# Ledger of designs, part 13: designed miniproteins, single chains, continued (5)

Each design is a single chain, and the fold is of that chain. pLDDT is the mean over its residues in the fold that is shown.

## One batch from the design tools (miniprotein)

Design m16423
Fold by ESMFold2-Fast:
Structure m16423 (fold): chain A 76 residues (1-76)
Amino acid sequence: KEEYIKKLKELAERARELGHPELAEVTDGGIEAIKNNDTAKAVGYAIQAVALSLDPTLSPEARALAEEVGRILAKA
C-alpha cells in the first residue's frame, strides 16, 4: 500500500512536469482512494487513467504515464 502511494506520488509529479495537470489530479484522487481503502473509487480512477492512456491528443509520454497509473491503481 505505502509502496504504491509513493510510486503514484512520483507519477503525479511527473504528470505536472509534462504539463498534464488532469492526469495528476486523477492520480492524486487514486492516492486518496487507496488511503481510505475505497476500492470503488480506486477502480474509478484506474478507469479514468486508462481512458487518458488511449487519448490520441496526449503525448506518447503522457499516455505511457497514464497507463502506469492505471496499472498501479488496479493492483491496490
Scores: mean pLDDT 81

Design m16424
Fold by ESMFold2-Fast:
Structure m16424 (fold): chain A 87 residues (1-87)
Amino acid sequence: SDAALDAAIDARFREMDVDGDGVISLAELLAWLEEHNGLDASDPAWQALAEEMIAAYDKDGDGVVSYAEFRAVERAGIAELEAEAAS
């Protein structure tokens, strides 16, 4: 359901938004990836991948991902999957 999807998106955003300021920075994304995927946040290769991930969500180029941007991208991805499933 839409409510369950919003709850899942909100929960994921809150996990990544470690300082609770309402945006995801590169440092917060790296910290989340290190904790949940066991990668070394000091590794330049993982830093480059995290920067690419931020860029994918950060449509306006401000260097951070707002909740609105995060939700819009996540919802668009799920809508695309639902459209494929309906085909």
Scores: mean pLDDT 72

Design m16425
Fold by ESMFold2-Fast:
Structure m16425 (fold): chain A 98 residues (1-98)
Amino acid sequence: KKKEELKKKAAEYSNKTGEAIRDILRYADELERLGNTELAKKYREQADEIGKETREAGKLMNEGKYEEALKKFEDAYQKANELRDEVKAETDRIKAEL
C-alpha cells in the first residue's frame, strides 16, 4: 500500500512538472517572438535544469528509493511552478509595454 501510494504521488508530480515545463517553453517561445531572445534562452535553460531533476527522480524510483524520489519530484514541481509563474508575469509585463 505505501509503495503504491508513493508511486502514484510521484507520477502525479512528474505529470504536473511536465505540464509546467511545457507552459514555460510556450512563454519562452513568445518572448523570443517579441525580440527577448536572451530572456527566452535563460528560461529554456532553467526548464532544462528542472527536467534533469525529474530524470534523477526517475532514477531513484528505479532504485527503489521511493521516498527520496517523491521528494525530488515535489521539489522539481515547486521549481517548475514558480518558474512558470515568473515567465508568465515577465511575458505579460513585456506585452503591456508594447
Scores: mean pLDDT 86

Design m16426
Fold by ESMFold2-Fast:
Structure m16426 (fold): chain A 55 residues (1-55)
Amino acid sequence: SLLDIARELYAEEPDLSPAQLALRAAKRYIERTGRVPSAAELAEVLAEIRALKAA
């Protein structure tokens, strides 16, 4: 899922900003699925990344 890809990227590159991690997660999601995430899905991923970085 897009959230799983976001978690993978956070593990690989924890120093990137939440916006950069969300953008890279979206790109990897498109590469793996051929599907473009919606604005709502991107907002959810950004919120998840912010939560992970706050922990």
Scores: mean pLDDT 79

Design m16427
Fold by ESMFold2-Fast:
Structure m16427 (fold): chain A 78 residues (1-78)
Amino acid sequence: HILSPEEIKEIAEILKEKLEEPLSTVAVEALERLKDRPVSVDEAENAILRALFEAGADDSQIAEVGRAFREAVEEVLK
């Protein structure tokens, strides 16, 4: 599925509510870099995963953000 800039913004707002700092800021900033064009769900997820890796997130933090992202995508696409 392709996400619009509006859907990316909604996903970012859901992640702000679901995730605690610093993971919230890392994930949201990664998505905000994508806001000016449509992207696939996989491209958005990969952008978040790259940002988490660069921030030094551990496996449990990566799993937490991945779950929150997938839940946010499902909520926005309903």
Scores: mean pLDDT 81

Design m16428
Fold by ESMFold2-Fast:
Order: structure tokens, then C-alpha cells, then sequence
Structure m16428 (fold): chain A 94 residues (1-94)
């Protein structure tokens, strides 16, 4: 039985793990197109996290906001290495 606040905090942590890995991959990438895609993923997740934090602070967080954020995090995380995807899944299943 998790509150909306606790669920949002888990999504924020999962998103931060994904951002950290995307930043690592972007720094190591020698392909400008791949690097641009990774940087776009970072920017998208940063916006999702900022929106969740804002909605939490305003007391306006809904179940739909949480589902949308989780979907976006899982979609972007699906392109990451298996070890990182597993860590993200473990955070989301807490």
C-alpha cells in the first residue's frame, strides 16, 4: 500500500538512475546521431522528473500522472543495458 507521494519518489529515483546511465553512454559515444538520441532521452526524463516534483509540491499529483511518468521511464530504460534495466525494475517494484 504505497501513497501517490511514495510512488512518485520511486519513479523519480528510477528516472535518475536512467539519466545517470544515459549521461555515461552519451559521454562514451563517438556517433553524433547516437549521442543526440541519448541527450534527447536525458532531456525527456529530466522534464518528467521536474513535472512529478512540481505536482508533488503543489499537491496535484494524480494516478494518471504516475502512469504516464512510469510509461515514459520504462520506454526510455528499455533501450539501456540489461543490468541498468534490472536496477530500474527493482526500484519500481519496491
Amino acid sequence: VLSLEERAERLIRAGEVAIEELRRLAAESTDPKEKAGLENGIATLERVIEELRRLLEEGRLTEQDLRGAESMIRTIAGELPEEVRRRIDEILEE
Scores: mean pLDDT 84

Design m16429
Fold by ESMFold2-Fast:
Structure m16429 (fold): chain A 96 residues (1-96)
Amino acid sequence: GEKLLKLAAELVIEAAELVLRHAETEEGRRLAREAIRLAEEALKTKDLKEAVELLERAIRLVREALRHLAPEVRLEVEILLGIADIVLGIIKKFDL
């Protein structure tokens, strides 16, 4: 369970770091920084339900930031978020 949670958090952080590097607006960068903060908090909590909720919030913020990216970068970020969603779905289904 812990390894899958770490994988989901690392995918969200990588997606948010791409937003932080490539965002065309300060709002895009702000959303990315907040998503990284939430994902790092998810890694520190001992409550699996809280960790999943924090990562789901981080994913929503990165998705909001997609509008602040050039189309070439959007696809890579969307793929990373899609994999993170699948990993979180596995954690939730198997109570890992």
Scores: mean pLDDT 88

Design m16430
Fold by ESMFold2-Fast:
Structure m16430 (fold): chain A 68 residues (1-68)
Amino acid sequence: MPSVDEIERELLRRLAEIVASDASLEEKRRQAAGALETARRQLLAAGVPEDEVDRIVANLERWFEEAL
């Protein structure tokens, strides 16, 4: 099972790849939503409390929107 830090780092790396891609803004947001949902499920499966998962996901979603 990946660590919380590994899940966060991989999600950030994936979001950065999406930002750097030549995809449309709509497609980038769709891809990011999928990556965020996958990471949310992984964090919950790792036993992270739901409030902490919500905080981590919201922080990375905000970073993604600011990076667009």
Scores: mean pLDDT 86

Design m16431
Fold by ESMFold2-Fast:
Structure m16431 (fold): chain A 87 residues (1-87)
Amino acid sequence: AVPELSEEQVEEAIALLEEFLAAFVPRNASEAALHRGLVHFLERLKRASLEERKRAVQGLLSFLGVVARRYPPGSPVVRLYERLLAL
């Protein structure tokens, strides 16, 4: 279970996701789909209530935990996941 996030932690998570997406260059079709999905996720987050944002960020952590397992240590996806876990 992911602990409940504060409003400040949610805002930091959004900033980390924006930074990741601005720098992330997809290397294959799977990464392009991941990038597109995360862009749509971020757009929805910006329009959501605080309670919805908290739940969505918790869902993102669960999703990225699974995705990160398929990437080598130090990859951009793994670094995003680690930074989000450190909130």
Scores: mean pLDDT 83

Design m16432
Fold by ESMFold2-Fast:
Structure m16432 (fold): chain A 81 residues (1-81)
Amino acid sequence: AVTIMNMIRRIMSSDATQKDYDDSMRIFQRNGNTSMQNTVDRVWQMRQHGNHTPRQMRDIGRDIDDFLSRLRRIVAQIRQS
């Protein structure tokens, strides 16, 4: 979770490289996480065009938060067992 969060944070930063995007996409592809693949692609496209709308950034942030919330729920479920 922490590693994935740091990776996503890097992708969203101006210092993100092509390799960072490729590595993140590869991980989410291997795990079959289509939602996160779409999120990574959207960030990459925004950087290519230089167009950063507050709405697009909010949508990406929401997708990340949803993923983390789902992950936290799974961990809590296992710990409760």
Scores: mean pLDDT 65

Design m16433
Fold by ESMFold2-Fast:
Structure m16433 (fold): chain A 94 residues (1-94)
Amino acid sequence: METLKSLNPRDFLKKVREALLAAGVPEELADKIVDEMVFRGSPLFLPNILAEAVRRGEITREQADKALETLEKLGVPKEIVDEIRRAIDEYLAR
């Protein structure tokens, strides 16, 4: 989780938005997710926000996974992507 804090917030938010769009998430929902990250004040909330969106049926689990794969391609370290994926799984399993 410390590794997520070391990322440039503006660059990370841009990559999250692009990844969501590439995964087939509508622009309005992608912007809403990015805005929720800004409102909560930390990229650390990305797993919680994505898991909540999946629970609400706003995005599919498949779209979330595709967005994570795209984040890795956009230069987010695999270790961070794997951590986000694990946090989503833990959130959805409770």
Scores: mean pLDDT 78

Design m16434
Fold by ESMFold2-Fast:
Structure m16434 (fold): chain A 86 residues (1-86)
Amino acid sequence: MKKLSKEELERLLMKGVFEGDGTLASGIRQLLKEGGASQELLDKPDLVLELAFWDVYLGKKTHPLVSEEEIKEVEKALINYKEKNP
């Protein structure tokens, strides 16, 4: 699976924030929704989505609050979003 670069993740996040309500969490949630993430993931608290995004950005699980499965689902949704919106 081709991973997103840090530069690509930063560009996606800024686009999501700009198209959303201007918050980091809303930007992440918008990207995940358009990337086909589950409603279960989208209903997670803002902090969980922000931490999962940072773990994707860092390429490793850093927080006990976020599972490896949630991190992988976030990464998959971001990749799907980029493939649809190059």
Scores: mean pLDDT 77

Design m16435
Fold by ESMFold2-Fast:
Structure m16435 (fold): chain A 56 residues (1-56)
Amino acid sequence: MKTSYSLSSTDVQQVLQDLGLYDGEINGYLDAEVIKLLMEADKDKNGVLTLEELMA
């Protein structure tokens, strides 16, 4: 996909920090707090998270 792609764990943490949704350590491990935020951001509930969903 050219307009969106699957995010690595560190990319996800950085995007969430930039959006103000997560203030924890960027270490590549998705803790329970980050996972809950990702589940809420995944509006389609398809198990795939896009940058557009995170920025909505």
Scores: mean pLDDT 61

Design m16436
Fold by ESMFold2-Fast:
Structure m16436 (fold): chain A 91 residues (1-91)
Amino acid sequence: SRVARAIALTLRAIGDLLDGTFTPARGLEILRELAKLFPDEKGVQEALEVAEAEPTLEGIIKAAKIILEKTTDPLVKAIAKALLEAAEAAL
């Protein structure tokens, strides 16, 4: 289900944060999977384009903030918050 996959993405982001292994490439992978799970979420699509244009921790932070501003889906918000926290902690 989309819920189970979204939980797995969130746990993966938390795992990367705890291990100190969070990278821009990992942030991009999470954003791509999120875009696949929520194809109708305009904020996620825009965020992915921003992160692909700027594949840095700063780009991932910008992408996560776009999702948080544009989404009303609580699950998408939870993943975006985890992604933002992981990217900011990795700076």
Scores: mean pLDDT 83

Design m16437
Fold by ESMFold2-Fast:
Structure m16437 (fold): chain A 127 residues (1-127)
Amino acid sequence: ELEERIKEVKPDIILTTLPLEEFKRLNEWALKNFFIPVLPLTDDKEIVNEAIKWAIDNNQLWRVPLYKLSYIEGELTPERVKEKVKEIIDFLKKLGHKNPKILAVSRDPELLEAAVEGGAVDGFLLE
């Protein structure tokens, strides 16, 4: 169960490859229940634009640079997911997180494995 995994891992950030409507639900749920930001790891500019709009509308402007960083130019592939997770970790370290904990959430086990290889502390497969 995702809630139990979050309580166990205590992530600083959740990264997800879920489509827009599921990203929105996960983002609202995680913020309300755990105060954890959710970033869409995506090649879809519409998802990034909607995430940025949500951040502006909800006075969460600090998330905008992270939303821009989580965008993948080109195809969403395991290799690009792995490199992007490394970039996000480096960015979080520059923001003062000595050991940033990322929980990856996806329906794609290959993308999930790539996120963990990139430095996410754990992955949760949604079925």
Scores: mean pLDDT 86

Design m16438
Fold by ESMFold2-Fast:
Structure m16438 (fold): chain A 66 residues (1-66)
Amino acid sequence: MEEERRKRSQELAREIADKILDSFYESLGLTDEDRALIDAGKVDEANKIIGERLREIHAQREKERA
């Protein structure tokens, strides 16, 4: 019973985290390929992609406003 409850809590937490992540990635405009790289557990590469996307968005907005 105890182990079963812990598994359910972990599964629910992962499902909630996945939904939050989906909304976050959509807001960043990440492609399916970018998401596949993140899902593959390549955290360092995923962080680089997310960082590049954020920098590009900020730089592009500044350029458009200039």
Scores: mean pLDDT 69

Design m16439
Fold by ESMFold2-Fast:
Structure m16439 (fold): chain A 93 residues (1-93)
Amino acid sequence: MDKEILEEIRRLIEEAEKAESLEEALRLLREAIKLALTLKNWSEELVELLERLIDVAQKVLDAAESLEQKLEASVLLVSASVLLSVAKRELAK
């Protein structure tokens, strides 16, 4: 179950990295976060994917010209950063 979800998250992040529009990248990253919240277990793969998601969200935030896009990118960046922090703490146990 988690493996299939992690594979879909990876695919969404890869598509977001290649997205031609900021709106498309934001949509893909939002879907990736929603899927991450459905995971039952923490994993090193999730940590790697969240770090990649943060990098993409930061690039979108830096490129965003509208307040709406900046807000959406900031929410995704914060959400992914919180999840990453929790995942790293749980895996360190």
Scores: mean pLDDT 86

Design m16440
Fold by ESMFold2-Fast:
Structure m16440 (fold): chain A 84 residues (1-84)
Amino acid sequence: MENVKELVQAIENSKDLLVAQFLIMSLGGEIYVEARKKNTKEAKELANKAIEYLDQANKSLKAGDTAAAKEYLKKALELIEKLL
């Protein structure tokens, strides 16, 4: 699960919005893989909700709303922590 932690750190340290968007998409993929590995209903529900928040973070970044993007990312990370 080191890969999820590294992706989170890279997103927070990113100064390039396109790089941040790509890293958020990569994080969504890693969360999906981890939920599939656990193969529980709870893990799948947490992953789906976290991915929805990551999608909202990306939409906010595309709109130039970095404050909203950070709040959605924070909500996604709280769910990811519960998944782990």
Scores: mean pLDDT 76

Design m16441
Fold by ESMFold2-Fast:
Structure m16441 (fold): chain A 99 residues (1-99)
Amino acid sequence: SERERALRSTAARLLAIAAVVNAELGDDEAALADTRAAMELAIESGDIETLEEVARLAARTGLPEMIRAAIEGLREFAERFPEDRERVERLIRELEERL
């Protein structure tokens, strides 16, 4: 449903912001867990714009584990939504450059 999609999208963005905050505080374990949860919710939302926002927030931390978690989520999204594959693969290349 539209409402479930919007709620998952909102939750994904909030978790991505929490991940950035946890990374800044030096809580890498919490940051990675929040990033994985945010990517999963973004994938379940089916909203590519939310997925891109969450992935870019993870990349801004500069932490290799966060970037790898974002890339894994992007690859899963491309498998579930082949119509968005080219756009997602461009973002994967952008993120790989930061590793």
Scores: mean pLDDT 89

Design m16442
Fold by ESMFold2-Fast:
Structure m16442 (fold): chain A 82 residues (1-82)
Amino acid sequence: SMEEKQKRYAELSERLANAKTLEEKLEYARELFRLVAETLKSQGYSKEEIEEYLRGLAELLSEELGIPREKLEEIIEEVLEE
């Protein structure tokens, strides 16, 4: 359900914000991006539209949490392939 997805999004966002290492941040970012991609796909968005959205999210996470942009781009490619 949308409520379950929203709850999971909130939980992953909190874990990501509280992560202490880059490795932990990247693992939670991967899970968050997968959840977002699955949610948008279920709503009928194209792969290209989902990619654009995830790139916007990656820019935000890079600026707010100091995660390297290139590492987030790698996660986007991984998530969009499966």
Scores: mean pLDDT 86

Design m16443
Fold by ESMFold2-Fast:
Structure m16443 (fold): chain A 105 residues (1-105)
Amino acid sequence: SREELLERLEKAGIPREIGEIAIELVKKFNLPEEKVIGIARMIQEVVENGLNEELLEQVSLVIAHLKQNPDSPMVMEAHRSNFSHVDESLVEEIKNLILELLEKL
């Protein structure tokens, strides 16, 4: 399944290094595998914007929301919803893991 996810990410134009980060997040937080390309694109946007802290926080909130609501139809729509229900500790854990994995690029 990991190699199949990597092939799908590569065909979607995602760099392998970014794809590996997205797969690690999917595995660590038990996220829906069908969302891996969307997650990878959000991580790529963080990198392309010079590791922007506000964008990194937004991406971490979206991933935390997705973990609590795996059937959410659109990640961007989830990002616009009220986040008062999202566990702040989970957001911080996700943000720290993304930063750790990006430091190795």
Scores: mean pLDDT 77

Design m16444
Fold by ESMFold2-Fast:
Structure m16444 (fold): chain A 63 residues (1-63)
Amino acid sequence: SAAEDVERARRALEAARAAESAAQALSAKHGAMTLYDSTDDPEARELAREAIRAAEEKIRELG
């Protein structure tokens, strides 16, 4: 459902922001990318996109 996709996207964004290693950030990025590709909800898609960006920023910072 849209509500489930939004919650999953929020969790992916939180995971990306909380990542303490490049490996954790990469895991969050892959989860967010899967959600971005599969969701039909525009809010979930935008949150997933933010999670991907946050994860990529963490990968640069920690890798």
Scores: mean pLDDT 86

Design m16445
Fold by ESMFold2-Fast:
Structure m16445 (fold): chain A 80 residues (1-80)
Amino acid sequence: TSVEALLLEAISAAAEKDFEAAVRALEQARGLVPDSLPDRERILAAIEAGIRAAREKDGRAAAGHAYQALVLYLRASAAS
């Protein structure tokens, strides 16, 4: 399981209003972000914002934050 796959799962779950699945996917993605990755703090902040939005049952905000985390993760991975 990759960070990318988990963030995509979180976006899909949030869009379907499956907030428990969205939180689970985001928490797993958070644990798999490498310590040495550039912009790690920004990626983790976006994941944490997504978790909070999902817990508040805001699917649009949760999906938006998960998408931002995905974009930041892909950029950081390319720079590594």
Scores: mean pLDDT 88

Design m16446
Fold by ESMFold2-Fast:
Structure m16446 (fold): chain A 99 residues (1-99)
Amino acid sequence: MLEDHTEAALMQAEITAGRRYSEKGEEFLEAAREGIRRAVEELGLSEEAGRKALEEIEENKEEFEERAKEKRKKLEEILKESKESLEIMREVAKKIEEE
């Protein structure tokens, strides 16, 4: 349904804004527009859903920025866990090679 597609576009915008803000220091709104564009092109969401998602972001900029910051913190946690997992795997591999 259109509402479900709009929610999916908003989620993709939040994730993209969080990722890019963390990695490149880009403004949330600019990253959000890129996220919506990719959701329409790659996920096959309707152009109308993308337009509605952008309207909701522009009407609720402060709330959107807060949501994007939450996504950024979750991404940082995932990246930290991934680094720890890689170090554990490297240590295990080293011990196997030393035997």
Scores: mean pLDDT 72

Design m16447
Fold by ESMFold2-Fast:
Structure m16447 (fold): chain A 91 residues (1-91)
Amino acid sequence: MEKEAEEFMEELKKKLEEAKTLEEVREIVEEMLEKSKELAEKLIEEYRKEGKLEEAKQIEEDLKAREEKIKKEFEENVEKLFESLKKLKAE
């Protein structure tokens, strides 16, 4: 799980650097959130099967809070993020 998440984040970073439009950045962020949710759901399911219900609950709550925070920050700072990416591409 952890290695898979790290490899996915590395690929996302590369995609963000290659993004040419604000729409592409939005799609990449949505892909990141969806993958993060899938990985967290797998971990929650594993903990539930092991009888670690309290740990599973904490992960579920942390995931929800993190998703809401990332979405809010993206909505508020998407324009600035896009401008920063354009600057990085202007070799």
Scores: mean pLDDT 69

Design m16448
Fold by ESMFold2-Fast:
Structure m16448 (fold): chain A 86 residues (1-86)
Amino acid sequence: SSLAELQERLAPLAEELERAIKEKAPREKIEELVRRVLALLAEIGRKRSGGAGRVGELLERVLAGDSSTPELQRARAVVEEEIDLM
């Protein structure tokens, strides 16, 4: 797969994820976006592009984010499961 194409697909998806977290979207929406981001990161593999760097920061924010809401806790669980599979 083209790394440039994957990175261009990753950037808007990461922005959607950040927006969903900010807007406190339903757990299902955040979980879906997290899975899609991680799937693209897995496809990119070890090639850490600039886009992957920003996504990494967003994933870190999800993992370290506000654990007071059940939605964020479920999103973190999904991220942790997917990271373990990478």
Scores: mean pLDDT 62

Design m16449
Fold by ESMFold2-Fast:
Structure m16449 (fold): chain A 91 residues (1-91)
Amino acid sequence: SLAEQLAEAARRGVEEGLTTEPTEELMERYLAILREASENVSREDLLRGIEALAAGLVLLGKKHGRTEEVVEELEREIEELREAVERRERE
């Protein structure tokens, strides 16, 4: 499931040492998962996965002291993705 894929990605990131990875690289990895999900899964599963991903990344950001900037950027990107999914429904 999408939730399992996102949870596994978050866990793998922690185990592989997020402290050594650039924030931009981590965001790109998770955004790629969300983009693939936006084309291949139901809206309900996509939104649930997006919420799980955002929560996981916020917790990782707090651990590394980058919470405010990471949260604002991720929430903005997640909102833009949600809007894109909604626009596709209207198509």
Scores: mean pLDDT 59

Design m16450
Fold by ESMFold2-Fast:
Structure m16450 (fold): chain A 107 residues (1-107)
Amino acid sequence: MAREKELKEKIEKAREAIKKLWEYQENKPLSEEVVELLEKAFREADEVLQEHASEASEETREKQLEIQALANIVISKVALDLEEGKITEEEVEKKAKELLEKIKSLL
């Protein structure tokens, strides 16, 4: 099974979705601080996952990639909800922090 490759592609897709949202913001007055917060939360989560992956068996590494993919999907969904106006910029900050804390607790 090419499951690790599939998860890696999902991660890349989520990152591209976030980048497209940032490009879309040139036409919308969204807070630059919120965009940077999402990017920082994602980067910190990725760094934590990568640090643990270096010490892990193949099975553990697969689980860590799965957690990373989930984190990227959630961040992408939050970014999309912000674009659609379903959540406020302050709620985005709270969601990003909650996601980062959950990732740390799973590791």
Scores: mean pLDDT 58

Design m16451
Fold by ESMFold2-Fast:
Structure m16451 (fold): chain A 73 residues (1-73)
Amino acid sequence: GNLLSLIKPQSLLDELGPYEKVKEIVIEGQTVTILKVGNEFFAVVESGSEALAKAFFEEQVKEGRFYSLVVKD
């Protein structure tokens, strides 16, 4: 339940305005795209990749780094 409150819809990226693609990483065979908007970083995962989003979030918390997670439709 807790992870769902940290997952943002793709429409949030449209509301934030221009973004740049920083990198792509592969975690558990699925692609995560890292975007930068101003001073914020977003990790974008495909719809159905909630387990990947959870694994990514758990690693971020352990390293003291935070990204906002976005699920792509």
Scores: mean pLDDT 61

Design m16452
Fold by ESMFold2-Fast:
Structure m16452 (fold): chain A 61 residues (1-61)
Amino acid sequence: KEFEERAKSLSDEDIEDIKNTIKLVEKQLEALRKAGLPKGYIDFLESQLKDLKKILEIAEK
């Protein structure tokens, strides 16, 4: 519902930016896990990544 509204407002350029952001965040998360950041920080970033992936999935469909 909330993600559907977000996805409807996305342009093709926004979709490209989200794809690039997802790839960047995934690589950063791997580095942060190795750096030993608090689990709360990692969990927060993983939740943000899941939300971005849901928005992208809706926008691509």
Scores: mean pLDDT 77

Design m16453
Fold by ESMFold2-Fast:
Structure m16453 (fold): chain A 130 residues (1-130)
Amino acid sequence: GNSLGHKIELVKEKTGLTPTAEDVALAKELLLSSKPSVEKVKELAKLIVEDVDRGIKVLLLSTPLLLLNKLLAMSDDELESYANSSLEKAREESDPEVKAGYYEKAMVAFALLKNYDKVVKIAKEFLDDS
């Protein structure tokens, strides 16, 4: 199935932002990369801080479809609870790879809530703690 085309339409629908070919290429590289999660999440966080609109697009496009579908099935209240729980787990986690995964989940959830100011704050927090 055309999962990439589906993600592009989903990002447009949820954010009102249109992914460019460059955004799609970067997201595909990050999703398929064998790099550690810390390195991938650092690249995403840096992009979010430098260009929030582009960062949000690449973040959502590089998120595995199974996780996106799970989060999209949640109500706004459930999604906010998930985002806050993921952020708390990230702050308490001592393993850098697991910590990066929780920060990424929190950023994805707040992005789906269209709380981009919170996504930028979390990205900055991750970069300062990394």
Scores: mean pLDDT 88

Design m16454
Fold by ESMFold2-Fast:
Structure m16454 (fold): chain A 121 residues (1-121)
Amino acid sequence: SPEEIFRKGLDLFLEGKYDESAKLFDEAAKQAIEEGNTQLAADAYFLRGLAYYYAGKPETAFRDFVKAVYLKGSENPLIDAPIAANRFDKAIVNGDVEGLKELLPFLDDEEAKRLIEKLRS
């Protein structure tokens, strides 16, 4: 399922395997779109963007953040993408599990906590 592929991508991301995780998030997003699950596709593109950012590809990352906010219904994705990225950064810095889950609702509490711990280390 796209949810299973998404979870595998997240595990690789948490291991610092950013290029491999980006491939799985791409597969999860494409399957989610085919199934009409635009919210899962949005979360997958956002995490693919993060994987590209940590792989040293910030321009490619920005394009994925734009795709993610567009799929969430943004009427101005070029403005909303940097706002979403900033909200993500603040949730990580503050250890805000609920704020992170508002941005990425397909994360459970333990996945959100693991992501916060990984990115604060």
Scores: mean pLDDT 89

Design m16455
Fold by ESMFold2-Fast:
Structure m16455 (fold): chain A 74 residues (1-74)
Amino acid sequence: SQQLLNYARAMAAYMEREILEAKTVEEVEKVRKGAEEWFATFLAENPDLSPEQRALVEELLERLERLAREKIEA
């Protein structure tokens, strides 16, 4: 549902801020791992999501992983 997607987007935005505000590699990796676990659980608990909705949620995680990698390499 749109409400589920909005919830996933809100969580992604929250995690993005945590990555950007992190001061150490350890803090960035903690948020990244938490994001992987949260989104994996979200997708597992919502198997009835359409392929398009699943792709959008997976893209949110990919963006967070990319941001974390860029932050660590900076």
Scores: mean pLDDT 87

